# Designed miniproteins, single chains, continued (5): the designs that were tried, part 42

Each design is a single chain, and the fold is of that chain. pLDDT is the mean over its residues in the fold that is shown.

## One batch from the design tools (miniprotein)

Design m17540
Fold by ESMFold2-Fast:
Structure m17540 (fold): chain A 56 residues (1-56)
Amino acid sequence: MLSPEQQKAVIEAVNAALAGDKEKAQQYLEKARQLGLSDEGVANVQAHTDRLLAEV
């Protein structure tokens, strides 16, 4: 189960990606990792945000 802080960091990363802000998306993803998100979880969120940033 993700902590509320991990969930918030993931949501912020996705929101930044939707806004086209690559740096901010990466910063929030790193924050989620620092808060204890698993390597698999980080990889899944990164794949999702990368897709959002790539799809016009």
Scores: mean pLDDT 79

Design m17541
Fold by ESMFold2-Fast:
Structure m17541 (fold): chain A 67 residues (1-67)
Amino acid sequence: SLNPYLKKGVEALVKGREAYARGDLEAAISYFEEAIKYFKEAVKNGDERAIPLLKKAEEFLERVRAA
């Protein structure tokens, strides 16, 4: 079965990237923080697929905050 936290994390990550592409940095930060929370829950529940996605979301958040 699809992990619901993994799915929600991916949806938030996509929305964060779309917000960043539009120049909406505040929305991008909010969505990347949401993605990080969901990916952490997915990892906690044993979904190892979320580990590289968590790292990617954290790297995007750091990049947006540094811009």
Scores: mean pLDDT 88

Design m17542
Fold by ESMFold2-Fast:
Formats: structure tokens, sequence, C-alpha cells
Structure m17542 (fold): chain A 65 residues (1-65)
């Protein structure tokens, strides 16, 4: 019931920790995380994507802005 909200919270948390902006977008049946930041932000976004995928059962793609 709250899986989409949890995904958004996880991505936002990763962005704050990295000092960067992570945008979460749902498209069709997958989630896209767009990272605006350095290598640390990208690494944390990939970790968040794995956690989101495990929790939600959705495909998660990580892209650099």
Amino acid sequence: ATKLTAADIIAIGAGIEAGAKIKVEEKDDKLILTVEGGDRALELAKKAAKEISEITGREVEVKKA
C-alpha cells in the first residue's frame, strides 16, 4: 500500500546524504532515478535503487542527469 511512498523517501534520503538531488519518476511499470551530483551521489542512488527494487518488486533504472 505504501511502496511507492517508501521508494520516494529512500531516494530523497540518499540525495540528502550525498548532498545531491535525486529525482524519482515512475514510468509505466518501472522507476527511474535521475541523479544530479557527483560519484558519491550516483553510488548512493544505485544502493537506494537496489533497496527500492527489493521492497517494491519493480525494476529500477539509475541515470546521471
Scores: mean pLDDT 69

Design m17543
Fold by ESMFold2-Fast:
Structure m17543 (fold): chain A 85 residues (1-85)
Amino acid sequence: ELEKIKEKLEKLKKEIEEIEKKIKELEEEYKRLLAELRALPEDAPKEKILSLIAEILRLIGDILDLKEKLKKLKKEIEELEKKIK
């Protein structure tokens, strides 16, 4: 059923677009937090430094997870395209 494959491809393309948008948003947030961490004064509370580091690490994890999902979705598209040929 070629029609089902085309419908699935369109759905996967939309999922890729949404994931790419989310990655961009998280990368901008990461840059912002990294700049905030770098701008902290020498006498900044240890708790504030650790909190920013924890948030940065969480964002890195989220970005990596989304990039892995993106890779899997792109592989699914390649497999579906091979079925159409």
Scores: mean pLDDT 83

Design m17545
Fold by ESMFold2-Fast:
Structure m17545 (fold): chain A 74 residues (1-74)
Amino acid sequence: YIDAGISGDPANVEPLIEALSSPDDRTRLDAALGLGIIGDPRALPALERVANDPTAPAAVRRAAREAIEGIRRP
């Protein structure tokens, strides 16, 4: 990225959706939080998958649920 306003940029959505599928829990958590900040509904199916994934840590599942709520009802 060259331009400012990164946290709200739609171009961040696709890399963050991919990061939700990372084997690294820290990466998953950061991705869920970032998608919540961006608020793009394209992330909803991936976030719902993570929120319902029993292999994801409770913190990651909680972040995904909060992101879903932020996207639907900020």
Scores: mean pLDDT 74

Design m17546
Fold by ESMFold2-Fast:
Structure m17546 (fold): chain A 60 residues (1-60)
Amino acid sequence: MVTEIDVLVTLGIEGPLSVRELSEILGASQSHVSRILRRLEKRGIVERDPKTGKYSVVVR
């Protein structure tokens, strides 16, 4: 069972990760991980690099 906290902790430890990389690490579907990331991005907690498609935690 994957939560927003699991995604944030993984990004904090592993650095910038794509939806695919997160889904593989967390053992969840890409659609579920993508939904979580989109909600976190809307809240300003994570950002997506348009060049790589990878997500990272917002520093400020």
Scores: mean pLDDT 79

Design m17547
Fold by ESMFold2-Fast:
Structure m17547 (fold): chain A 86 residues (1-86)
Amino acid sequence: TLAEVRALEAEAVAALTDPRAREAVRLAGEALLAAARGDFAAAEEAERRALELASTIADDPALLRATTAAVAALARAAAPALEAVL
């Protein structure tokens, strides 16, 4: 369900301490939720903002890896919940 995607987003964000990494993961989750609702314009904008934030942490390879891993984990975990609403 969309509520499950929201819960997974909250868990992924809570695992990170850097504000930029937390916001990037939150925006990735919002992009998934917007796409599930059929709001592709909002999904695209959220994804663009997430990528822009990720570029600001490229000078910290450990933080970039953690952020990328969190986004990938969220996308994998969210896939069954998104299929259930589509």
Scores: mean pLDDT 72

Design m17548
Fold by ESMFold2-Fast:
Structure m17548 (fold): chain A 66 residues (1-66)
Amino acid sequence: MGQRAVDAALAVAREAGVPEEELARLREESATLPPHQVVQRAVSAAVEAGADPADLSARLSERLGL
């Protein structure tokens, strides 16, 4: 469950324009950090890339099959 959320958040962040290099770093951090913290960092990176938090939430829900 937690890893599925991390994978979904990274996929959404990639779609929002976060560089693959940053996504790779977040994936490495997922081995050390709690899944929820990695998700938060991926979302923050996407917002910094110019994504709307509401759009990110919608895309994340779609990725998770809600």
Scores: mean pLDDT 78

Design m17549
Fold by ESMFold2-Fast:
Structure m17549 (fold): chain A 63 residues (1-63)
Amino acid sequence: GPAGRAGAAAARAAGGAAASTASWELGKDNHDPEQVAAGALRAGLAAGDPAGGAASREGSLKG
């Protein structure tokens, strides 16, 4: 339903935010920050897809 769609979008946005945070944490090391950011972003987007399902379930719980 609409709550599920909104939850999925929020989960993907959260996945992106988590990837950014992880990228900054990894960037504290002596790594190339752009390489780290690209890797973390791709991983975050991939993780966001399964998290989208979890967010839909959470949306159902709330609504």
Scores: mean pLDDT 55

Design m17550
Fold by ESMFold2-Fast:
Formats: sequence, C-alpha cells, structure tokens
Structure m17550 (fold): chain A 73 residues (1-73)
Amino acid sequence: MTREDLIEGLKKQKEALEKALEAVKKGEVEVDKEAIEAMLEDAKELYEKYKETDPEAAKLAEEIAKILEELLK
C-alpha cells in the first residue's frame, strides 16, 4: 500500500463512518458492535504507528477512532 492509497482509504472510511453515525442516531440502521470494536482497535493502532511519522494519517486515524467510539455508545 502506498501512502497516497492509505490517506485516500482513511478519508473514505471517515466519510462512510460519519454517514453511518448520522443514520444510527436517526434510528435508520443498527451497527455490528463487535465489528465496530475491531475497527476501533485498528484505528488506534494506526494512530500509534503514524503519530510521529505521518501527522495527516495519524489525524485521520484519530478522527475515525472518535466516530467509532460514538457508534459504540
């Protein structure tokens, strides 16, 4: 995976999760909490991996983690 592929993938994931969060808050969809918990662990690992070397990737991972935490409430 190139850095460009990583950043694009993270941006798309964030957009999809923001849309999912809005739909969940409106009662339109139900989420698989086990899948969301797995995604949250992945996002936290990405943040730790990139926080010193790629602040853009780290920021996207942190923003994704925050949306996933909201989905688990």
Scores: mean pLDDT 82

Design m17551
Fold by ESMFold2-Fast:
Structure m17551 (fold): chain A 68 residues (1-68)
Amino acid sequence: SAIERFIGLALRLIGDERFEVEQVGPNTLRVTARSGAEAALRALAEELKGDPDFDVQLDGNVLTITLK
């Protein structure tokens, strides 16, 4: 299900030392790139923009991911 994919994504990103992850709403994650990880965050944003279940907004070094 979409919610299971969202939970799996959250757990994967929390385990990634390049990023700081915060759940800012019931269906929303804020992902912040640590120094030197900005290119990895941009790549993540591009991959997730292709997923119809997610709304993705990149603003500087902060990526907001919302489950639709």
Scores: mean pLDDT 87

Design m17552
Fold by ESMFold2-Fast:
Structure m17552 (fold): chain A 56 residues (1-56)
Amino acid sequence: MKLFTETAPAGQGEEALARVREKADKEGYEVVHEAIVTLSTPDGDVDVAGVVAKEK
């Protein structure tokens, strides 16, 4: 199994998730789990997109 992650400004988590999914698929991996987490920081909110993938 392999973890793919990407960070983006708050509200762009879906775009980051789409990019991470495309990377996993292009590398020959099948997405098993996906999530977007919004973190509040003093510098503003950020979205973290991640997928857990396995080789097809």
Scores: mean pLDDT 82

Design m17553
Fold by ESMFold2-Fast:
Order: structure tokens, then sequence, then C-alpha cells
Structure m17553 (fold): chain A 68 residues (1-68)
């Protein structure tokens, strides 16, 4: 739980820096830790789709929702 929150925060900071490689690495680790959590998996997919489209604002917004 704490590890997932820390990785999501690191992904958010990487996205703010336009560091797509680091963001993807952190998101992949969250994906591997949350295999049984369908809601988290669906939100991670949306974050990754936003990154692919260079929609960093939407990616950050979804990560902020996941951190609440």
Amino acid sequence: KKEVEELLKKAKEAIKKKDDKSAEEYLLKVYELTKDDKEVQEKLLKVREALFNEDYETAVKILDEMLK
C-alpha cells in the first residue's frame, strides 16, 4: 500500500518533468503490485493511454485521484 503510493507519486513527478521512460517504469511496478485490483488496473491503463497521447494533464489528474 505505502509502496504503491510512493511509486504513484514518483510517476506523477516524472510526468511533470516529461520523463516518459521513468513514468512508465514506475507505472509498470504499480501494475505488477496491483494485479488483483481491477479498479487500479483500469486507472493505470487510462494513465498510460494519456501518456501515449502526450496528455500529461489528464495523466496527472488520474494519478491524483488514485492518491486520495
Scores: mean pLDDT 82

Design m17554
Fold by ESMFold2-Fast:
Structure m17554 (fold): chain A 66 residues (1-66)
Amino acid sequence: SALEEAARAALAAARAAAEAGDTVSMLQHLGEAGKYARELERAGDTATARAIREEMGRLFDEVAEP
């Protein structure tokens, strides 16, 4: 779906920002991924929304503890 593609693109952008040391951009992209995850859940795609939220958490934890 377009929402899943947008959420995954936001996650990829967040990871790239994290690897570049740009915490502000990382948080902005994680915020976008969270918005798309919420819309996926509202559309009934609860499994994809959960997967996106789990990836958001893993990325945040990984870059917070280098």
Scores: mean pLDDT 82

Design m17555
Fold by ESMFold2-Fast:
Structure m17555 (fold): chain A 62 residues (1-62)
Amino acid sequence: SLQEEADKLLAEGTDLMEQGKYDEAIELYQKAVELYGKVSDELKARAQKNLDAAKKELEKQK
């Protein structure tokens, strides 16, 4: 399902965040936001918060 695919992308993005690979994590979180957006506004909002957090971490490195 789209939700299961988005859940996997969210988990993989979180693993990348732990590795400090923020650019790669952002790409996966963006895809998760798109997929969750087709399923639920609430799940999309949750994924968007992860995306926003990843972008803030990337900004701290630049």
Scores: mean pLDDT 84

Design m17556
Fold by ESMFold2-Fast:
Structure m17556 (fold): chain A 66 residues (1-66)
Amino acid sequence: AARDALREALEQAAEILLKDGYTPEEVRKLLLPVFVRTAVEQYGLSPEEAERLAEEALDRAVEKVK
């Protein structure tokens, strides 16, 4: 599904940055605006849905690199 693919792509990108030494806060600042814009404009998600999906992906990436 498109939502699962988008979440997985963001999760993977976040995981790479976290392993490269960025903090969760820095990763959120870098990826969240670009992801939300793409999800809303290209995939037709609401801003609220896109933001929720992004937060879920970031949380999952943080847990994987702990």
Scores: mean pLDDT 81

Design m17557
Fold by ESMFold2-Fast:
Structure m17557 (fold): chain A 79 residues (1-79)
Amino acid sequence: MEHTERGKELYAQGKLEEAIIEYERAILLDGSNVEAYVGLAEALLDLGKYEEAAEVARAGLKVNPDNERLKELLEKAEK
């Protein structure tokens, strides 16, 4: 998906706030886009927004409860 891919590019460049906007757009277009939840939670963690990252990881796990990366991100956000 275009917005998820753009979010990953921005994240790789350290443009975390811009990456968040693109991941949020991806989720708005498709609320089942697990990859966008992963990217959003990672960017929020890197910005130190632990509570928001935990909420995003939990929302993504509601869509896909078996996603190992979202479980890992949730554990990191809650510590």
Scores: mean pLDDT 86

Design m17558
Fold by ESMFold2-Fast:
Structure m17558 (fold): chain A 65 residues (1-65)
Amino acid sequence: MEERKRLEEEAAELARQFHRDYKEGKISKEQYEKARKYIQEALDVIRRGGPLEEARKLLEEAKKI
């Protein structure tokens, strides 16, 4: 159950990281928007009580950007 909070925290950290990278010009607008979509989808899975492994895979897809 605390695992959900850890994944939410991880998603929030990733969102901050991508925002910083975008502001610094390290990633394109397209990469930033794609990352935000994956992170938002992962958070939606967590909030719906879906499989945490699916949320983790979505966060991993965001990290590949």
Scores: mean pLDDT 82

Design m17559
Fold by ESMFold2-Fast:
Structure m17559 (fold): chain A 60 residues (1-60)
Amino acid sequence: MITVTLTFPNVTSLIGTVLRIIGDFPEAEIKIDGMKLTITLPDTPEARAFLEELRARYGE
């Protein structure tokens, strides 16, 4: 399993990301704490690529 925590700049980005995860990764665990999203995914190349995209956009 891969777990990452990201802080989102606004509610639209947060909700859009949650909806995409639910649609694309049915095994995902999601925890929301304010503007922070903790995502747990299976350790797959697809999940790693997705999390790196999110880190590049919201982690930097």
Scores: mean pLDDT 80

Design m17560
Fold by ESMFold2-Fast:
Structure m17560 (fold): chain A 60 residues (1-60)
Amino acid sequence: AGVNAVVVKDYTAKTPEELSLKKGDRVTVLEEVGDGKVLAQNNATGETGIVPGEVLKPLP
């Protein structure tokens, strides 16, 4: 399965391929896509999209 992470900073999608997230949201990192970006799924909504890895903190 993917890596669990928590959003540490609000992020607003800049493109249709990106995902908007709020601080405190729990996500699953599915894939690293390069340029410091990851494909993530919001665990509450099931939505997937690309976000900067810098807005995420991995959970144990």
Scores: mean pLDDT 82

Design m17561
Fold by ESMFold2-Fast:
Structure m17561 (fold): chain A 82 residues (1-82)
Amino acid sequence: DERIEKALKIIEENEELSAKEQLELLLKEGFEREVAAFALTIYLLKKGYSDEEIKKILTEELGLSEEEAEYIILLAKEYLKL
């Protein structure tokens, strides 16, 4: 999906920002919250973050529920064919 690739590029160009700040930047750029959270999850998986570390970021910094975070992680792994 070209939108996901564009979101990932914005994240990669702003790696110095926190996950919350990266989400806010993506929302300002016109990405939907669900797309932004999904792209951030893909980015963190590609960087070698564990499922537990990603879940903590998604729940504590992005305000997702534990169930939503687990679901997005599963979808991101399927997207990456992990």
Scores: mean pLDDT 85

Design m17562
Fold by ESMFold2-Fast:
Structure m17562 (fold): chain A 64 residues (1-64)
Amino acid sequence: AKKYTEEGKEYFKKKDYLKAVEHLKKALEIDPNNFEAQTELGVLQIDAFISGDKEALDAIPKTL
């Protein structure tokens, strides 16, 4: 869980939103109560919406 959360945060920092979503989703598949991964996905969803990255936005789970 922690490994995928950290990798997701690094991709988000590099503005690779699609890869960030993929890694954060894997973290939540392992531990659905990972609040750090949930928070990062929430922030990423806002940034993707502002940036118009619809592909990354569509990849974000609607229910966590």
Scores: mean pLDDT 74

Design m17563
Fold by ESMFold2-Fast:
Structure m17563 (fold): chain A 80 residues (1-80)
Amino acid sequence: AVEEMERALRRVEEARTAEEALEALKELLRAAQTREEILLAIGGLLRVIGLLLEGREEEAIEVAREVARELLELARERFA
């Protein structure tokens, strides 16, 4: 669970394109279990897609990384 999210975060951090970052966020959404995690993942995906539609790929990747880090933090709280 946490290990899956940590792996997905690493993939987002290593992403070279917004498409790779978006795929990693999709994996995080599949690993999300709480309402807070699901809402954060969905909100993040919508924000990333919005930036991509505006051609702001670098910002889209940055937002994806931010959302992935916040999701991992929420998931870790579940195991504390």
Scores: mean pLDDT 78

Design m17564
Fold by ESMFold2-Fast:
Order: structure tokens, then sequence, then C-alpha cells
Structure m17564 (fold): chain A 75 residues (1-75)
């Protein structure tokens, strides 16, 4: 079975999702960055897509495109 993420990574993913839904895109970026640094490959791919969305909402389209490409390469 694939490695399960740590409680810290699970909490970061949840907090990131909540921040994204609340429109706190900068907080979402901070939380999803922790998921990318510490999570398993599958969860990292999802977090990279979420980062792409958050950067797009902030008008940082070049960063958004880079994170989207990284997510697709990881999948």
Amino acid sequence: LPELPSEEVIEAARAGQEALEAGDYEKAIEHFTKVIENGPKGLQAQALLALSEAYRKLGKFEEAEEYEKKALELM
C-alpha cells in the first residue's frame, strides 16, 4: 500500500482547502506548500493543482502555469 500522509500533512491539506474556499489564497498557498514538501506523490499532485488555482486567483499566471505543469508530470 502507498504510504499514508502524516497528521501534519492531512491538517495542512484540510486547512489549504478551507482557505481556498474562503478566498484566502495566500493562506492556501502556505498550507499546500507544506503538503508538497511532506506529502506522498498523489497528494503532492493535488496540492500542486490547488497552488496553480490559488496563484491564478491572485493574478500570478506564470506561477500558476508552472505548478499545473508540475502536477501533470507527477501524475
Scores: mean pLDDT 79

Design m17565
Fold by ESMFold2-Fast:
Structure m17565 (fold): chain A 63 residues (1-63)
Amino acid sequence: SSMPLLEIARKMLETIKTLTDRASLLAALHEAQELLEEAKRRGDEETIEVAEEAIKLAQEKLA
């Protein structure tokens, strides 16, 4: 909660890069989607871009 939103998004993306199981990827996808919604509320364009990358990677790994 004390971390900048952008740092949280970058850590989420790094975590998703390491995940291989469906359950963890689905949980991370949900968290990344919530992070994207928060970034949109703030108008934080850089965090939006990172969150969208995280969502896309999780979806690609789930396919």
Scores: mean pLDDT 86

Design m17566
Fold by ESMFold2-Fast:
Structure m17566 (fold): chain A 61 residues (1-61)
Amino acid sequence: EPPLAELDEETLRRLAERLGVTPEQARVLVYLQGSHERLVRLVDEYERRVRSGQFLPPPPR
C-alpha cells in the first residue's frame, strides 16, 4: 500500500488526462480526497464509460 509520496507519475498522468486537468491539479485532487484509491476508482469508471462509447473526451480549450 504505497503512500501518496509513492504515487507513480504514470498514474498521475492518467488521472490528469481522464479528468481533463493538469497533472498538478490531479495530484491536488488525490491529496484532497485523502485516498488516491477513491480517486483512481472514479477515474477507472470514467475510462470504462469512454471505452463503451458512452462518453467522449472533452474538446481542447
Scores: mean pLDDT 62

Design m17567
Fold by ESMFold2-Fast:
Structure m17567 (fold): chain A 66 residues (1-66)
Amino acid sequence: SLLEKARETLRKAKEYLEQGKHDEAVRYAQEAIRTALEAVEKGEISPEEAQRLIDEADRLGVQAAL
């Protein structure tokens, strides 16, 4: 499912950030946001669930960009 894909992509973003691979962490965080938005569009998750995933991904992306 798109929800599972978004969660897996977000998990990989966290792993890359922990490894100091900041460019990869940013790319995966951005992909997680895109996937979460697609999941809302297809009715797989609520807008509120998507916003939680987006907020977490955005937070990781900001941390990786610093």
Scores: mean pLDDT 83

Design m17568
Fold by ESMFold2-Fast:
Structure m17568 (fold): chain A 68 residues (1-68)
Amino acid sequence: GKVTVKIVGDKPAFTSEGKILKKGESISFPASHAVISFSEDGKTLVVQDTATGQQLVASADDVEISVT
């Protein structure tokens, strides 16, 4: 299975490798390795791949998450 994060709003998302994802772009993580967390105010989303240590940081209101 995969966790896919799609950028649907105007705020970009950032990976720990320095990649910038803009509206219309998406990134996928293996569901078995993906840890999803939200900030206390629910405004920031972090997805971490526990196998690679890669992280995605995004505005929660600017993304769609799908699990397949």
Scores: mean pLDDT 85

Design m17569
Fold by ESMFold2-Fast:
Structure m17569 (fold): chain A 57 residues (1-57)
Amino acid sequence: REERLRELAERSGVPVSVIRRAVKEGLSVEELEKLLEEGVKLTPELLENLVKARKRK
């Protein structure tokens, strides 16, 4: 679990603490990995927006 979060942090350049928070707030590791496979650059702003989108009606 933690090693996958660290891999996402290293691949994206986003701090692992930010990725861990996003996952705890409802994003899955699998979703984030798919975004990287699609060439989407993960940023703290993107992760915050994805969390908001999940919580928003």
Scores: mean pLDDT 76

Design m17570
Fold by ESMFold2-Fast:
Structure m17570 (fold): chain A 60 residues (1-60)
Amino acid sequence: MTISTQAQADQFNQIFTTNVAAAMGQDVANAYANGQSFSLTQDQAITIANIARASMDQVQ
């Protein structure tokens, strides 16, 4: 899915931040939501990719 509207972007950010915070902590969620770079393990990167995918699927 392509995020084409501000409402879809806001919905994605809300869902994604909540899911990442639950799995990896609020600091990681905030960094990703703000598009900031940081070092991840392979397992953390896979987890975030899966959360992003699931969060995208929840956006209408």
Scores: mean pLDDT 70

Design m17571
Fold by ESMFold2-Fast:
Structure m17571 (fold): chain A 98 residues (1-98)
Amino acid sequence: SPQIVDARRSLDRAQQSTDPQVMIQHIGDMRRSIISYLRQNPNPSPNVLQQMIDMVDQSIQLLQQQSRQHPQYQQDFDSMIQHNQSMRDSIRNKQNSV
């Protein structure tokens, strides 16, 4: 799916970024691509759901690591961690609904 490819590309860009603000934007782009996919695909395959969970988990790990290094952006990181945890739970609930 184009949206899943875009989400992965955005995550890869976030992981390569040295700028916290640019990293936050790329994680935001990943989230928007996942949301776009879910709006168009109400019953995604278990494999795609797992790929989305893996990407979200990687983004949470990256945000937690960066929060420790950039305390001036702590509020932005904490907010995004909470949003990504909520997204992870929503995707997992879809995975468990069969």
Scores: mean pLDDT 87

Design m17572
Fold by ESMFold2-Fast:
Structure m17572 (fold): chain A 70 residues (1-70)
Amino acid sequence: SLREQRRRAFLEIVDEQAKELAARVKEIEAELAAGKLSPEEAAKRLLEAFAEAAQAMGEAEAAARAALLA
């Protein structure tokens, strides 16, 4: 059904954003462990990564809602 297709598309976007966030967190942790980042720089990058992921997911939810109301 069209509803199932839209649900799947939304969940795919959420899954992609979750994977990208996890990869960014892992990279930041690796750079911190290697001494390439200070704890303060790592915290800033983590906050930025979380904020970007939250924004992207919020935009995806808004798009899914608009599609359901159209």
Scores: mean pLDDT 80

Design m17573
Fold by ESMFold2-Fast:
Structure m17573 (fold): chain A 74 residues (1-74)
Amino acid sequence: LAEILLPVVEEYGLPPSVAEAIARAIRDGNGIIHVAQVEGLAELSPEARAQLVVDIHRALKAAGIDVQLGVTGA
């Protein structure tokens, strides 16, 4: 899971720990990402965060994984 997310987060200049945190959120069955608990996400603009969620969803869907994703902690 994190291996699928790593190229996506790297394109946004985020550390590999972000891919691991997102993978944990998906594995816990909720898919909701808490911005305050993920290093680097709070430094992205709201538009960049929204686009990151879209890119993650697209990458997961291409790998056969269909999950609902959200970002919380505004």
Scores: mean pLDDT 73

Design m17574
Fold by ESMFold2-Fast:
Structure m17574 (fold): chain A 85 residues (1-85)
Amino acid sequence: MRREEEERRREREEAERERRRAEEELREAREESEKLSPSEAASRIAAASIRLVGAEFDGELRYRARKKVEEKREEFERERREREE
């Protein structure tokens, strides 16, 4: 088992879940739009689309931030251990 493969799998699963939730919200907004006036339908679809884009962006941003923190921690630990030689 490789750490790299394990990380990639977790990344894909997490990204998929966030994407599915955002897509579901957009779909619900579109379905509700049929019951609303054209103006309200447009507003709702626009809001849902923005949320979908935001969810995708937030997911990527959060993943990047977490990865950077973990990489920095590992680098720090490696340097400490090397100096303890």
Scores: mean pLDDT 66

Design m17575
Fold by ESMFold2-Fast:
Structure m17575 (fold): chain A 107 residues (1-107)
Amino acid sequence: SVVLTQSPASTTAKEGEKVTLTATASQAVGTAVSWFLQRPGELPRLLISNASTRAPGVDSRFSGSGSGTTYTLTISSVQREDEGVYYQLQTAHSPVSRGAGSKLTVV
């Protein structure tokens, strides 16, 4: 199965700071990758689909990019509500797989 390695595993950002989260796939997954935010007690929220397409209602401060095996989620000006765990999912290869997550704490 495709292994997704997310980095950093945990990070702390100040409100208004730029945050960059990375995921690396063990083999090429093209654009069939999505980013989700999981907040405690909530269902995961889709942020980005098809590597770079923002989901409806997602603020423009979130952007996705990437090619080949390396993918980046950027938050241009982090807000307190952005605190949580960010997961990347791939659907290019069966079985579907997800990274272990990047935990963001906002201070």
Scores: mean pLDDT 89

Design m17576
Fold by ESMFold2-Fast:
Order: structure tokens, then sequence, then C-alpha cells
Structure m17576 (fold): chain A 62 residues (1-62)
């Protein structure tokens, strides 16, 4: 995973986390998902990072 791709994924995860706090009030869940997502990106685990992003999007869609 390139550094540019890592920055893009981290930005998406951070944005989704902020939106979960603001739109859903799920502070603890948003923080846990964002931390695990950022960790997955930093470790180059693209599969786990995408899984977390999809979970965050699903929570926002409900």
Amino acid sequence: MSEEEKEKLKKEIEDLGVRLVIEKGEVDTAQALAQEGIKAVEEGNLEEARKIIEEMKKRLAE
C-alpha cells in the first residue's frame, strides 16, 4: 500500500468517525472503529481497513 493510499484511507476513516459522533451520537463505537481502522491502514492490512470502513458506512446509513 502506497503512502498516498494510506493517507486517503485514514482520512476516510477519520471523516466517518466524526460523522458517527455527530450524526448518531455513538462516541465509543466511533472511536473504537476509527482506532482499529487507522491501525489496519498503518499495518498495511487493506482487507481489514475496508471491512471497518464498510461497517462505519453501514452504521451511518441506518
Scores: mean pLDDT 81

Design m17577
Fold by ESMFold2-Fast:
Structure m17577 (fold): chain A 108 residues (1-108)
Amino acid sequence: SEKKNELIQKAKTHAERALDLVRKALELLQSKGPSARDEAVKLFEEAARHFLEAANYYYEIGDEERVQHFSDAIGYVGLAAQYFRAGDVEKAIEYAKKAIEHLEKALE
């Protein structure tokens, strides 16, 4: 249906923006390390908001599997931000990569 396709396109737009924000945060961590902490955390928080918007659109169309993948991605960017604030850059990178993996599965 046209309405369902519109909701999917809105969800994909938010998901793509979240992916770009997580990738930017990872590049910032890898290039500047701990000195980028506050900026990278803000990028992870903005990404989590976009993942939540995408999840809400998929929830409206009853796509429980995609909602779960976005919920997992939100959890993983939260862990990435937490470990980065604690100074554990390696774990922050690991959890950010897990968030990207779940996002890519949600976009299949």
Scores: mean pLDDT 84

Design m17578
Fold by ESMFold2-Fast:
Structure m17578 (fold): chain A 73 residues (1-73)
Amino acid sequence: MSVAEKLERVKNSTLDPEAKAGALIVILSEALEQNDRELVERAIKLLEEVLKELTNEQVASLAREVIEKARNA
């Protein structure tokens, strides 16, 4: 399964926000390793949307850190 296909599955899934955030962090890492700027930007946008639904501050903090690092890469 491609990283883009994984991203679409997470977007359309009924997973809890915390589970979606975890999956998106992995997808973002894979997109960065592939130097796929379009996938990195898509993963960041989806992770930002999921952040609005997160109730676990530790997961939210990690997601914000990962987004910031990805934008500065």
Scores: mean pLDDT 81

